# Designs tried in a protein design run: designed miniproteins, single chains, continued (5). Part 79

Each design is a single chain, and the fold is of that chain. pLDDT is the mean over its residues in the fold that is shown.

## One batch from the design tools (miniprotein)

Design m18732
Fold by ESMFold2-Fast:
Structure m18732 (fold): chain A 69 residues (1-69)
Amino acid sequence: ADALEQKGDQALADGDYKKAMEYYKKAAEATTDPKTRAELYRKAAGAAYKAGDVKEAQRLGSEANELMR
């Protein structure tokens, strides 16, 4: 999970927002901790928004919010 988040962070730094979103989604799916999963979905949502995928960003943000209730 942490290795996938680090790959997402690197892709984000490189400006590859689509790849960053994919790594953060994989990291979220690999974790069982709801708090960590929610934070990773928020990172994925931010990357999706920067990639221009507003619909996916909204969906991922909703997933994160549901986990934190």
Scores: mean pLDDT 83

Design m18733
Fold by ESMFold2-Fast:
Structure m18733 (fold): chain A 76 residues (1-76)
Amino acid sequence: SKTLLVVSGLSEEEAKELMKKLNEQGYNAIINKTKGVELIVTGLSKKEAEELKEKLEKQGYKATISEKSLKEYVLE
């Protein structure tokens, strides 16, 4: 099943820069502003989400895994 990785606690500028870097690495990352400024990475397997979470947390980001679709996460 597809999994989301949500990065929170970002400024708008930090979110844009991280989005660009992750998209250049082949991830599908978008900015969501409905719950503050968050970067959401979509289309991940559970393993890919866990690996990316660990990588980003080592860089000082706060990342959480959601087993929801993007629509369910944004529109609930």
Scores: mean pLDDT 82

Design m18734
Fold by ESMFold2-Fast:
Structure m18734 (fold): chain A 66 residues (1-66)
Amino acid sequence: MENKERVLAAAAENGVTIHAISGELDPELVERAIAWIERMPGYDIAELAVVEQGGERVIRVTGTAK
């Protein structure tokens, strides 16, 4: 709950739209998501997903630059 709210707040501050968040965000993944958002202001994100790749949980972002 709070972790998704932190990501959505960072998106709003950077003009980023997020249409869907899927998977469970731990604190480390929240920090990675926020860092990504801060580097890509104005981006339109169709989905921000937590996926498992190579035994690690990573963030997959699908979207377009506005």
Scores: mean pLDDT 78

Design m18735
Fold by ESMFold2-Fast:
Structure m18735 (fold): chain A 85 residues (1-85)
Amino acid sequence: SVDDVRELVDGAEELLEERKKYFEKILPTLSKDAQEKVKSFIEQAEKSLELAREAVERGDTESALQHLQSAFDAILDAIRVIESD
């Protein structure tokens, strides 16, 4: 349902804000290349969540889920960069 997808978007936004706090703490300890990649992936996740929110407001659950997947992929990519540095 639209309400179920809205709850997923709300949860994803909350998760990203908590992860951003963590990323901010560790960012200065990373290599310059890793810092740029992590920042880029965080920006991608933010943009994808904005698109997911817009899709939910339109009642477009399929597009919202696709954008949520993109946001999660970006967050996971940021974590992988951190773990590999």
Scores: mean pLDDT 88

Design m18736
Fold by ESMFold2-Fast:
Structure m18736 (fold): chain A 82 residues (1-82)
Amino acid sequence: SEKELIEKTKKLLDEGKEGLMIDALVNNLGLPGMMAETIVKKIKEALDAGAKTLKEIAKALGLSEKTVREYIRTALAYVEAK
């Protein structure tokens, strides 16, 4: 569910494991490292500011909800595979 995706992502970032999300975006989606770092930082900032939906995160990043969902799902799948 979307709520579970958001809760898992927030837990990962609150634990200081943003490097694993950055690795997932670089290795599995081919994003440049600096772009991946900026995306993960902005996701963390949006969640810390109280964002609770993919739509709210997408608005904060200036990206589509589909793109943010792809980034989060890719990152969580990568972390779960380790």
Scores: mean pLDDT 86

Design m18737
Fold by ESMFold2-Fast:
Structure m18737 (fold): chain A 92 residues (1-92)
Amino acid sequence: MKELEEKKEKAKEAIKKGLEEAEENIKKNPSIEQEKTLMLLKLPLEYAMESFEADEKKTLELMKEAYEEIYEKFKDEEAKKKAESLKKLLEE
């Protein structure tokens, strides 16, 4: 467990820095595609940071929610289709 805790802390710091850099890049060069990518990755990465033993099903559920949010915000029909595909994969 000691090696796992060290890897967890390093990964958490790397993910946090990556998210901060992505947010700064979006502010400097606003792009709908970059904002959608950040929305899709943020919740799964934050979940992975908190548990590191993140359940695969929970990761897929968070990705589904992110695609649903992208659809609501941008009316992206492809995001809606991806959310429906993930829902089917989750056996709903």
Scores: mean pLDDT 71

Design m18738
Fold by ESMFold2-Fast:
Structure m18738 (fold): chain A 80 residues (1-80)
Amino acid sequence: MPRFVVTLTLKDASPEQVERLTEILRTEIPEVLEAFGDPQNRTVSALIEAPDEEAAREAALEAARKAGVEVEELRVLRLP
């Protein structure tokens, strides 16, 4: 299964919201292998195992929806 790093930059998110999204990615999204939040930069990165880039993006956006946060920018990088 391909692996992707998805980086979410959040709009107007508090540090608590960044941590909430990171926890949801770790615990509620089965495709997520690892997730890390950076509250100071309002950024969360997740390592996601998915069949394609679109599925990886969908998994990250599902977590954002559950966390109730707005995504300003989303970047996907496929790992070799």
Scores: mean pLDDT 86

Design m18739
Fold by ESMFold2-Fast:
Structure m18739 (fold): chain A 69 residues (1-69)
Amino acid sequence: SAQKLLDEGNRLLQQGKIDEAIKKYEEAVALSEGRTKAQALLNLGTALHLQGKIEEANKLFVEAAKLYS
């Protein structure tokens, strides 16, 4: 499930495995809609921001915000 992928991504991020966490968050985005997709996009954006990919992260934060509207 998308929620399981989010949990796995969060665990990997806590271990400093940012690239692996990103892959799990991307899978969660692909398998989800609505609020769950918004959460996955937010987590993906945060991981990209930690890598210094600020413009990519901001684009995902905007996409996530649209799903809450």
Scores: mean pLDDT 87

Design m18740
Fold by ESMFold2-Fast:
Structure m18740 (fold): chain A 94 residues (1-94)
Amino acid sequence: SPEEKLEEMKKILEELPSLSIEEQIEALKKMGEILLELAELYKKEKTEEMKKKLLEAIQLMNQFVQQMLLAIKDPKEAEKVRAISAEIMEKVEA
């Protein structure tokens, strides 16, 4: 359900401070997979309720990316995170 997907995203976000950079990148990809699943659900059911859930998921994704970027010192790792996030967001908007 969309509610279960949002709960999974919140759990991943909560775990972020305990993860290595490699684990954070894998978690970012998992966050993106869940966000894309919610975007596909919204395409099938364009209700105000589904729109609110998708916007909450986007907010959780943005919070996750922002927390990663605040901790990253290497510009190349930061570029990688931004690239992954940009690709996910392009797919959400498609």
Scores: mean pLDDT 86

Design m18741
Fold by ESMFold2-Fast:
Structure m18741 (fold): chain A 74 residues (1-74)
Amino acid sequence: PRVRSRSTLIIRTKDGEIHIFELTPENLEEAKKLLKELYESGKLEEIEIHEGDSTPEEKKALQEVKEFIAQLLK
């Protein structure tokens, strides 16, 4: 039995709120939606990613969120 920490996305807002998402396929769409809303409203301050013990599926979600952020900030 192996205890694992998943990779996490941490979103910080200019008003001091912190939103934390585990990077799974299920949470990926919610994280993308929030990132877009915060960027469009001018509230996005900082994005941080902590890599944990990831499955291949979770690593794919991590890559997809990185690509989404890169596209969003252009």
Scores: mean pLDDT 77

Design m18742
Fold by ESMFold2-Fast:
Structure m18742 (fold): chain A 67 residues (1-67)
Amino acid sequence: AAGEAARKAGEAAAKGDSKAAGEYARLAFQHGGPAAGEAAMRAGVAGSTGNEEGMRRYTELAEKAEQ
């Protein structure tokens, strides 16, 4: 759940939807705690800059933070 939220944060940010990206980062925090929330925020930044590799890496970190 945290990883999926982080992925959606990155995708929303890539589309320029900073509000949705922030909401998904909050969901990642709710599922996996502060580490997942931080990873989701970084996935959002990577998405906004077109960094696909960064989005993948931070999504995986959010998944691992949840379990």
Scores: mean pLDDT 81

Design m18743
Fold by ESMFold2-Fast:
Structure m18743 (fold): chain A 65 residues (1-65)
Amino acid sequence: MDKDLKLNEKAIENLIDLYRESTDESLRQRYIDSAKQLINAVLKIDPDRGKELEKKLEEELAKIA
């Protein structure tokens, strides 16, 4: 369980980094949608961790908008 949770967290971080590096709006939207799907998976396993990741994603989107 812990290993899968850590892999999902790392994947979410990577998707946020790809969002920051991309200049294509459509591709950026796909990265964010993928990150949200992984956050939903984390929420089912560990709701507290999932909420923290959701908050981090929202904060990162607010900074880059």
Scores: mean pLDDT 77

Design m18744
Fold by ESMFold2-Fast:
Structure m18744 (fold): chain A 100 residues (1-100)
Amino acid sequence: SKLEEEVEKAFEELRRYLRETLGSIDVSKLSKSEQLGILLLGLMVLGAEGKLEVLKELVEEEEKKKKEIDELKKKSEEEAEKKWIEFMKELLERFRKELE
């Protein structure tokens, strides 16, 4: 399955990223999210076949969540700007109507 290959590649990329990060900085200085990443990597390395399936689910959920948050952030900023412009236009028209 193409999906299985992509999940395996995602695991390898995550492992490589964390390895490089760990090689550059002190583990004790890592943030909570970085520490959780190390724990997940440890589970991957120790992964019995049953745990590997759980890790695949977690990686997929994390990727989906990250994409959703990134998309929500972009949409929220655009919606906020649009609503603010619309609100300013409404305020200006209301002000103009009450002044005449």
Scores: mean pLDDT 54

Design m18745
Fold by ESMFold2-Fast:
Structure m18745 (fold): chain A 104 residues (1-104)
Amino acid sequence: SKEAIEAIEKQLEKLQKAETKEEAIDIVEEALEVVKKHSDDSLAISLLEKTLEQLKKEEDEKIAIELGIKTLEEVLRILKTDDIAKQIGQVLRVLGDIIDIELK
């Protein structure tokens, strides 16, 4: 979903400016809610949930922020791949409609 991609890009930008572990956790939790609401991508959801558990256990704030950033970058890659698959599906549907018109 384009809405999911744009929202995760916004969360990534916020996370790049984060200075605390608590800010990183909040941003990743918001990213998880966005993916669940707008995408349902099980791989992206699983990655975010696993990262959130790791963030809660991480004692170094800089490492926690870096882990969050890396995870959101991977989530963006996953979501952009899903959008390409949807675009291919739409092209195939239009092609089918054209074939049906030519057979009239």
Scores: mean pLDDT 79

Design m18746
Fold by ESMFold2-Fast:
Structure m18746 (fold): chain A 68 residues (1-68)
Amino acid sequence: GPVELLEELLRQLVKLGVISEETAREIVEFVRKMVEEGLSAEEILKKLKEKFPDLPEEALEAVKLALS
């Protein structure tokens, strides 16, 4: 599902040094909660940007890809 794909994509970003393991875990937990609440991909991305304003573009693209 989208959360499992997101975990794999963010794991690669951690391996490349783009984000920390802690940040990856927080993103996964946040997105999982929003998916369970039935939010749209657009709403999830908006809330993610508000919670993590300094998030790298690569991480935002990973979330967008996982939710598509």
Scores: mean pLDDT 87

Design m18747
Fold by ESMFold2-Fast:
Structure m18747 (fold): chain A 58 residues (1-58)
Amino acid sequence: SLKEEIQKLMEQVVELFRKALTAPASERPAILAQIDALTRQIMELSSKLPEEEEPVAV
């Protein structure tokens, strides 16, 4: 489902943020670029969901 794909991408973003915090400065820009790419994809998928105020259990 679309919600499941969004959840997976959000989990990857969280993992990359943790990696960025512990990574050497030389690797941080690459990790941030991946976070940006995943965030864009999450936004695109989210825009396809109907307007619902249901809580996402994450």
Scores: mean pLDDT 77

Design m18748
Fold by ESMFold2-Fast:
Structure m18748 (fold): chain A 80 residues (1-80)
Amino acid sequence: DELSTPREEFEAAFAEVAAKLPAELAEAFELYRKAAEALMQKKLEEALEYLRKTFELLAKHYKASEEEKEHAEKFIEELE
């Protein structure tokens, strides 16, 4: 089946999630998308750095704006 490359599908899914997320959480998802892209390119060090930054942003946003975190999780589930 011509479902496209895994990277393109992954990037498209992240773009869709980011577009429907609150702007505050879009930055964290942008970093996560970059981490995934680095993993696809076998750039493990870059992927690890982006993952760490994503986690830090999510942790800060979760404590400062738990409603935004919940909203992001709901969007991810609904986009499935």
Scores: mean pLDDT 65

Design m18749
Fold by ESMFold2-Fast:
Structure m18749 (fold): chain A 99 residues (1-99)
Amino acid sequence: SALETKLISEFVDLALKYGKKSVQKDPERTAGYIAALVNYALGSREGLPEHVKLEKLSPKTAFKYSLFLFLTGKISPLVVSSKSSPTYKKTLALIKARI
């Protein structure tokens, strides 16, 4: 969807702006994390573990905050998106084109 493409672009931009070295170290892990957050934003919750909750923030703010914590090493990477996911494949392709 247009919203999916926009969210992928915004989160990849944030990841490269604030954590380029982490993205370059493991682009597949970063793509998996972004894809999981995008799928959650689209209401599918596909690829997120059932115990993962985004607390008391707007979805966009919560996703940016979660990505920031991942890139700064404050949380373990929640790589829960399937490698067969279209969202994962689109995200990884965009990352690889830009690193």
Scores: mean pLDDT 68

Design m18750
Fold by ESMFold2-Fast:
Structure m18750 (fold): chain A 78 residues (1-78)
Amino acid sequence: SLADELLEEAVRKGLLSEEEKEEARKYLETMDEHTALAFASLLLAGVSLEQAKEAAEKIASLSPEGRQIAAEIALKEA
């Protein structure tokens, strides 16, 4: 998925360790596609794993339209 590709890029840039990528990937499996994309994009933007998780929980509470907008914003900042 695009979210998985963003996690690989975050590791390549030294923003995320291989261990953190495995943890992030497991967390992605519990998310809808837009929340997952926003979460991975935040990690690629240099947001810590803990802060990205907190942001993803807030995004998951939004409407489907709100989640899509949040994903688009996060992806542009990555």
Scores: mean pLDDT 84

Design m18751
Fold by ESMFold2-Fast:
Order: structure tokens, then C-alpha cells, then sequence
Structure m18751 (fold): chain A 80 residues (1-80)
């Protein structure tokens, strides 16, 4: 869908800009029941997401939810 394509583009951009890490993406996939090899490249991880969405195993919104929580956790860790 156009929404899934747009969300995947956002994930790619955030990964390229360092807003999210490769480790955040791997954890988001694992939390959604997708096992991945931690040695995969950024591009290979994005292909895993695209394939899992196409196969109906996950929704990109579910990945975005986990990534949003990770961003919030990092922000909260800076509060003293």
C-alpha cells in the first residue's frame, strides 16, 4: 500500500540519518516475531521488513510503534 511504502521510506531515512540504529531495527523485528541475523546489512534488514509486510507477517505500523518506543526510552534516559 502507499502507506506501507511511505512508512518504509521514513524508516530508511531515519536509519540513514542515525535517528534509529541497526540494533533498534533488529529489536523491532524480533519483538514482532521476525528472527534476523544481526550480521545483516542495513539494506538487507530493510528487505526483510518489506518481504515480511508483503507476506502479511507484520505491519510496518507495528515496526514504527516499537521504534517510537525506543526513541522515547532514549529521551527519558537523559532526564535526571
Amino acid sequence: SATDERLLEIIRRELEEGVISKEDLIEALKENGIEVDESLSDEELLEVIEKAVEEGKIRIVDIETVLGIKKLERAVEKVL
Scores: mean pLDDT 78

Design m18752
Fold by ESMFold2-Fast:
Parts: sequence; C-alpha cells; structure tokens
Structure m18752 (fold): chain A 86 residues (1-86)
Amino acid sequence: SHAVRLSLLDQADALDRLAQELEHLGKQYEDLSRKLRELASLSTPEEGRLLLKQSEDYEQLSRTYFGLASIYRALADALRNLALSL
C-alpha cells in the first residue's frame, strides 16, 4: 500500500540521518585518536604509553561507529528497495 511505502521510506531516511550522526562521531574519535598519538610522541615513555592506549581505544570506537553507520545505510537501502517493490 501507499502508506506502507511511505512508512518504509521515512524509516530509511531516519536510518540515513542516524548513519550521518554516527559518521560524525566516528570522525571526532578519529581526530581525538590522532591528537593523543601526537601528544604521546611528546610525552615521557610511561605517560606516552597510557596516551597511546587511549588513542587505540578511541580508534576502535571510531571504527565501531563507522561500522554501525555502514549497517544503518545498508538497512536504509534495503528498506528503499522494498518500498520500490510495492
């Protein structure tokens, strides 16, 4: 039905917006990771090790957000394809 098609398209648009927000967060953590690596290189060996570990954690978090965004975009595409088949 037309109403079902519109609902699927609205859900797809919402998922794309969530994906954009997750991509923004991913970039922020990527930038923070980079800054921590730079700070680590200027620090004492012990302090640098802790900062590098925190950088690695932020890099992992960044990858997680980008991965989740990719899943939401794939789901949005699937919903749009379903809507077009109705």
Scores: mean pLDDT 91

Design m18753
Fold by ESMFold2-Fast:
Structure m18753 (fold): chain A 98 residues (1-98)
Amino acid sequence: MEELLKKLEETVDAIEKAVKDGNYEEASRLAREAIKLGEQAYLEIRRRHDPEGLEKVAELLERVASILEKANIDPELAKQARFLAKGARYEAERLRER
């Protein structure tokens, strides 16, 4: 689990670097990878009943969405990342209530 979160964080950092370097094609490719990693992390962390891990997934996916939105690249990927982040935050809150 920590491995998936660490890889997701590394991928988000790589997206920021790609955008800074003007490599928008690479940024979009990395964003797709980040969303896939976020989905995998969400499913695994949810099964382990780990609300802190779900909040971390949400935080990282919100960073992906923010980076893409600010650079005005791939608005559909930004929307997907934001939607998945919202779901992760909702599930984290739900798990804390139980």
Scores: mean pLDDT 85

Design m18754
Fold by ESMFold2-Fast:
Structure m18754 (fold): chain A 75 residues (1-75)
Amino acid sequence: EEEKQALREFLAEVARLHREYKADPSPEVLEQIKARLEALLKEAEERFGPDSPVVKQFKLLVESTLKQIEKDLEK
């Protein structure tokens, strides 16, 4: 229950950061998004441990998001 709620909150924050990036895809916004995603992942690992399903799912989403941002930056 708590893990599912935390995953939902993390997913909502990532979606919000994605929206912010699409609205202003500047290097400054990109750097802020990267820092915030890394901070969220660290908090999730600290709270639930790196082997929890919540952290594993969130890590995959963060890595996917970072790869997409990097590809968009190369365009």
Scores: mean pLDDT 75

Design m18755
Fold by ESMFold2-Fast:
Structure m18755 (fold): chain A 68 residues (1-68)
Amino acid sequence: MMSPFETLLAALDVAEQLIREQPDLPLSRVEDLATGVRDTADREGLSDEQRQTIDARIDRNLELARKS
């Protein structure tokens, strides 16, 4: 079974693929997903290093969504 960290990374990978396939996807939807991921990371007590990794992936997804 995947750890919470691995689960969040997998979810962010799926989100990145969706953003790339749907360039007209509203930025607000990506922001909502980012909020959910951050809330889950806080609840699961991820380390600072794991949180930095999650934040970097979120920032990448937000940049992709803004370019549409």
Scores: mean pLDDT 80

Design m18756
Fold by ESMFold2-Fast:
Structure m18756 (fold): chain A 75 residues (1-75)
Amino acid sequence: KVEELLKRIDELEKKADELESKNPEAAKLIRSYVDKAKLALEKDPDNEKNQKIAQQYLNEAEIVLKLAEQDLKKK
């Protein structure tokens, strides 16, 4: 469902904002993937192929977030 993808976008944007002061490079990369996911959904959000593309970008953003949060715990 597109609603699940929109929730993931919102959560990742909030996490990127929280991360920006401590890891601005990771925050920028997360936002880049989120923006690509938004663009995939923008033209036809009900298109399954566009939803899969958006999901792939959001998966990449979530990996970046996880690695950045783990790095902060080491410091």
Scores: mean pLDDT 80

Design m18757
Fold by ESMFold2-Fast:
Structure m18757 (fold): chain A 84 residues (1-84)
Amino acid sequence: SKEEIIRELEERTEELLASTDDPEIKAAIQAARDVAIWEIETEEDLEKARELAEAILEVMERGVEEKLSVEETIKRVNEVLEKF
């Protein structure tokens, strides 16, 4: 269900937030999560919603690994959205 996709996204986002002490990286993760939730809530195709959640989670994971800024993270999120 869409509720399960959002719940899994929130759980993984919480894990990523716990993995960093950098407030800028936390802000980037939170911004990406908020965009993802809005897009998933407006997506009627459950399979596309799941693919979107996974793609944005990958952006968030790389943001932690590469220490991406909020601007760089949002740019990568927008690139994901262009594919949907």
Scores: mean pLDDT 83

Design m18758
Fold by ESMFold2-Fast:
Structure m18758 (fold): chain A 66 residues (1-66)
Amino acid sequence: GLEELRKEAEERLSKLKDEEVKKEAREQINTILELAEAGQLSLEEARREIDGVLENAFKKEKEKQE
């Protein structure tokens, strides 16, 4: 459910090393979770959106470490 999705997202966020990238990704994920809780996104849509945010965050972090 939503609680599992939140826990999974936080675990994946903890693997980001850049604090600015982590903060930005966490804020985006929190917005997605709020929309899902309000019924504006399905759990499957929220999961897809969160996956996209995290994928983009890991890419940004890799680019900043060069």
Scores: mean pLDDT 83

Design m18759
Fold by ESMFold2-Fast:
Structure m18759 (fold): chain A 66 residues (1-66)
Amino acid sequence: MKLKRAYEEAKKLIKGRDVTSFSDEELQELIQEIARKAGVSGAVAALSLALLTPNLDLRKRISTLR
């Protein structure tokens, strides 16, 4: 249930945005915003964002963030 809520909030927040162009700081802020809106931990928010991302380099970057 929590991961699904994080996933839906992540989808809304990235709509119309190229997340592959984000800096690590912008990715960190996005993860924190997802966590806040979905009421989940940063780890669950980061996982939800990684699941929405087909780019392997970006997934690796997300996995190192809090």
Scores: mean pLDDT 77

Design m18760
Fold by ESMFold2-Fast:
Structure m18760 (fold): chain A 72 residues (1-72)
Amino acid sequence: MESEEELIANIEKAKAAVLERLKTATKEQREEILKQMDEVIEYLRKAKAPEKVLKKAEEAREEVRREAERLE
């Protein structure tokens, strides 16, 4: 079983990898990445993930969105 701490650590690790990928991605690929992140967040909501995990995922998605916008 993944602990809440492990889930948060995995979200932070995934965010770092996504931010690195954005540097070489096209505009269309960046939009697809954000869409995939939205789908993961929706899955977490339906799975009734702890509020702290959901908030961390939403914060990661917003940071990725801001970086994608900066790269335009």
Scores: mean pLDDT 81

Design m18761
Fold by ESMFold2-Fast:
Structure m18761 (fold): chain A 100 residues (1-100)
Amino acid sequence: MSPEQKEIKKLLEEAMILVLEGLEKAKVPKSEFDAAKATLLELYSEILDALEAGDKEKALALIEEMKRLIEELGKKYPEARESFEKAIELLEKAEEVLKK
């Protein structure tokens, strides 16, 4: 993995941790927490596969999909909003690294 890919991976991991912490703070039902975690991990895996394949366009599209998921969760759980906004900022930094 390149240094840029390692930086993107770290930003994605930090963003996912913030989303999960936000959901715990909002006290979402376990079923919804587990579903959100599963979807985030699936998107994360697909982003890493796209990065390894050198498919920057696919990786960007998947990061954008992850951002949309977080934004939709933030509308439903206002208590998690600050954590989700920070997670989106980290995903935007990952997109900037990818565009270089």
Scores: mean pLDDT 87

Design m18762
Fold by ESMFold2-Fast:
Structure m18762 (fold): chain A 62 residues (1-62)
Amino acid sequence: SMRAEIDALLAQVKELVASKPELARKAYDQLMKAMEAIVRGDLEAARAHIAKAQKLIDEAKA
């Protein structure tokens, strides 16, 4: 589910806070926007924010 995907990405953000705090913060902000979009029923916006968070997490791991 989309919520389970957000929870998994939030766990990855927590691991990145010490090494890449700026990218972790930006990814966290995107995940919060995704959750807000889900609450509004805007699933397209939620998916877009999840994709942006994933890209930021991938950059932090590179």
Scores: mean pLDDT 87

Design m18763
Fold by ESMFold2-Fast:
Structure m18763 (fold): chain A 88 residues (1-88)
Amino acid sequence: SMIVFSPEEIEALRRVIEEVLARARPVERSPRHDELLAEIRRDAPAELAPLVDRIEEAARAGLLTERDLLRIQTEIGIAYLRHGVSRV
């Protein structure tokens, strides 16, 4: 069954993604970018799909670090753990 996130959980994840986008700057591409982007796309709430599109565009443009993507993936994982689901 699909996890249903609360509006407060979605807002918390939105803020994390927006903070990552706000720090976007030219960086060297990580070999793990494609893997991390696929995991973020798979696990992010559907309500955040437009922000995930912006993260994918910024990552393709070489503006996000592996740490930026890991931060998003980790916060999504924590949100899942609050619902008793491990995504790690």
Scores: mean pLDDT 84

Design m18764
Fold by ESMFold2-Fast:
Structure m18764 (fold): chain A 77 residues (1-77)
Amino acid sequence: PLEEIEERLLREHRRLVAVSRSGRGLDPEFREAIERLERLKREYDEAVRELRARYGPQPELDEYVERLERRLEEANR
């Protein structure tokens, strides 16, 4: 479900940001992890769009997406 994906995505995103701030890491592996997160974000966006197209607009879903985007922005700080 989307909630599990959200928690995992936020946790991994924050971890990568922390590693980046701490200095040197394993550059190739770190880059690959960033690419995986970007792909996961796009897949998440597509899944949300598909749900809206199939079942119609849901206020709860819109609130969920906004909350996730806000939390991801916080993780970039």
Scores: mean pLDDT 67

Design m18765
Fold by ESMFold2-Fast:
Structure m18765 (fold): chain A 88 residues (1-88)
Amino acid sequence: ELEKLKKETVKELSKLVEEAYKKGELSEEEYEQLKIGLDALEKAESAEGAIRALDAILDVLSKLSGETVEKARELAEKAKEEFEKLLK
C-alpha cells in the first residue's frame, strides 16, 4: 500500500543520497535539496503527493552525474511508476 511503498522508497533513496554525498557526487546544497524532497515524500498523504515529491527529487538528480546518483535516479523513477499505479 501507499505507506509501505513510501517507507521503502524513503529508506533506500536516503541511503543512496547519503552515499552519493560521501563519495562527493553531491554538493552540500544539492544534498540539502534532496533531503527536503525526501522529507516531503515521507510526509506525503497521497500517491499524488508522493509523485510530486519524487518529481522534485528527480529534477535535482537529473542535473547530476555519478554512479550512486544514477542509481538514485533509477530508484526514484521506478518508485514514481509504482505510485502512479496506485492512482489507477
Scores: mean pLDDT 85

Design m18766
Fold by ESMFold2-Fast:
Structure m18766 (fold): chain A 78 residues (1-78)
Amino acid sequence: MELPPPEEAYEQGRKVGRALASNPSVTPEQAREELRRVAEAIPDPEIARAYLRGLAEGAREMGREDLAEAAEAVLEEL
């Protein structure tokens, strides 16, 4: 299986970000740990960055700035 292109990774991240943001039980602390693990599993850093940018945007669209900030913190570590 080949990695998706950055545009597709961004859209997948956006969908996941919206889904996470719809659950008020998800904490930014838990999100940051899970997102770090996911990013480490993606061998292409450009794809990982696109995914995290999408996730931050999806969370922000749902009004969850705390989750967007968690995704952006993981982005800075890449």
Scores: mean pLDDT 81

Design m18767
Fold by ESMFold2-Fast:
Structure m18767 (fold): chain A 82 residues (1-82)
Amino acid sequence: SEGERLILEGSRALEAGDLERARELLERGAAELLAKDPEHALALAARAVVARIDGDLEKARELLAKAMANWPKYKAHLEKLA
């Protein structure tokens, strides 16, 4: 999907140290996925990374907690695709 592609590219930008590009790609990818599923664990995790880049550690923890809570739903979805 487009959202997953953007998050993958954002992750690669993070590994390369390009925080500006990583932030842009992760936020766009998260927005695409959350528009389809507001509880999407991968998208919530991507937004948590964006919050950390912005220095908003409180928001990052909240988003990560939501991502972890929704991870079993996302894992079940991935297992059905295999």
Scores: mean pLDDT 84

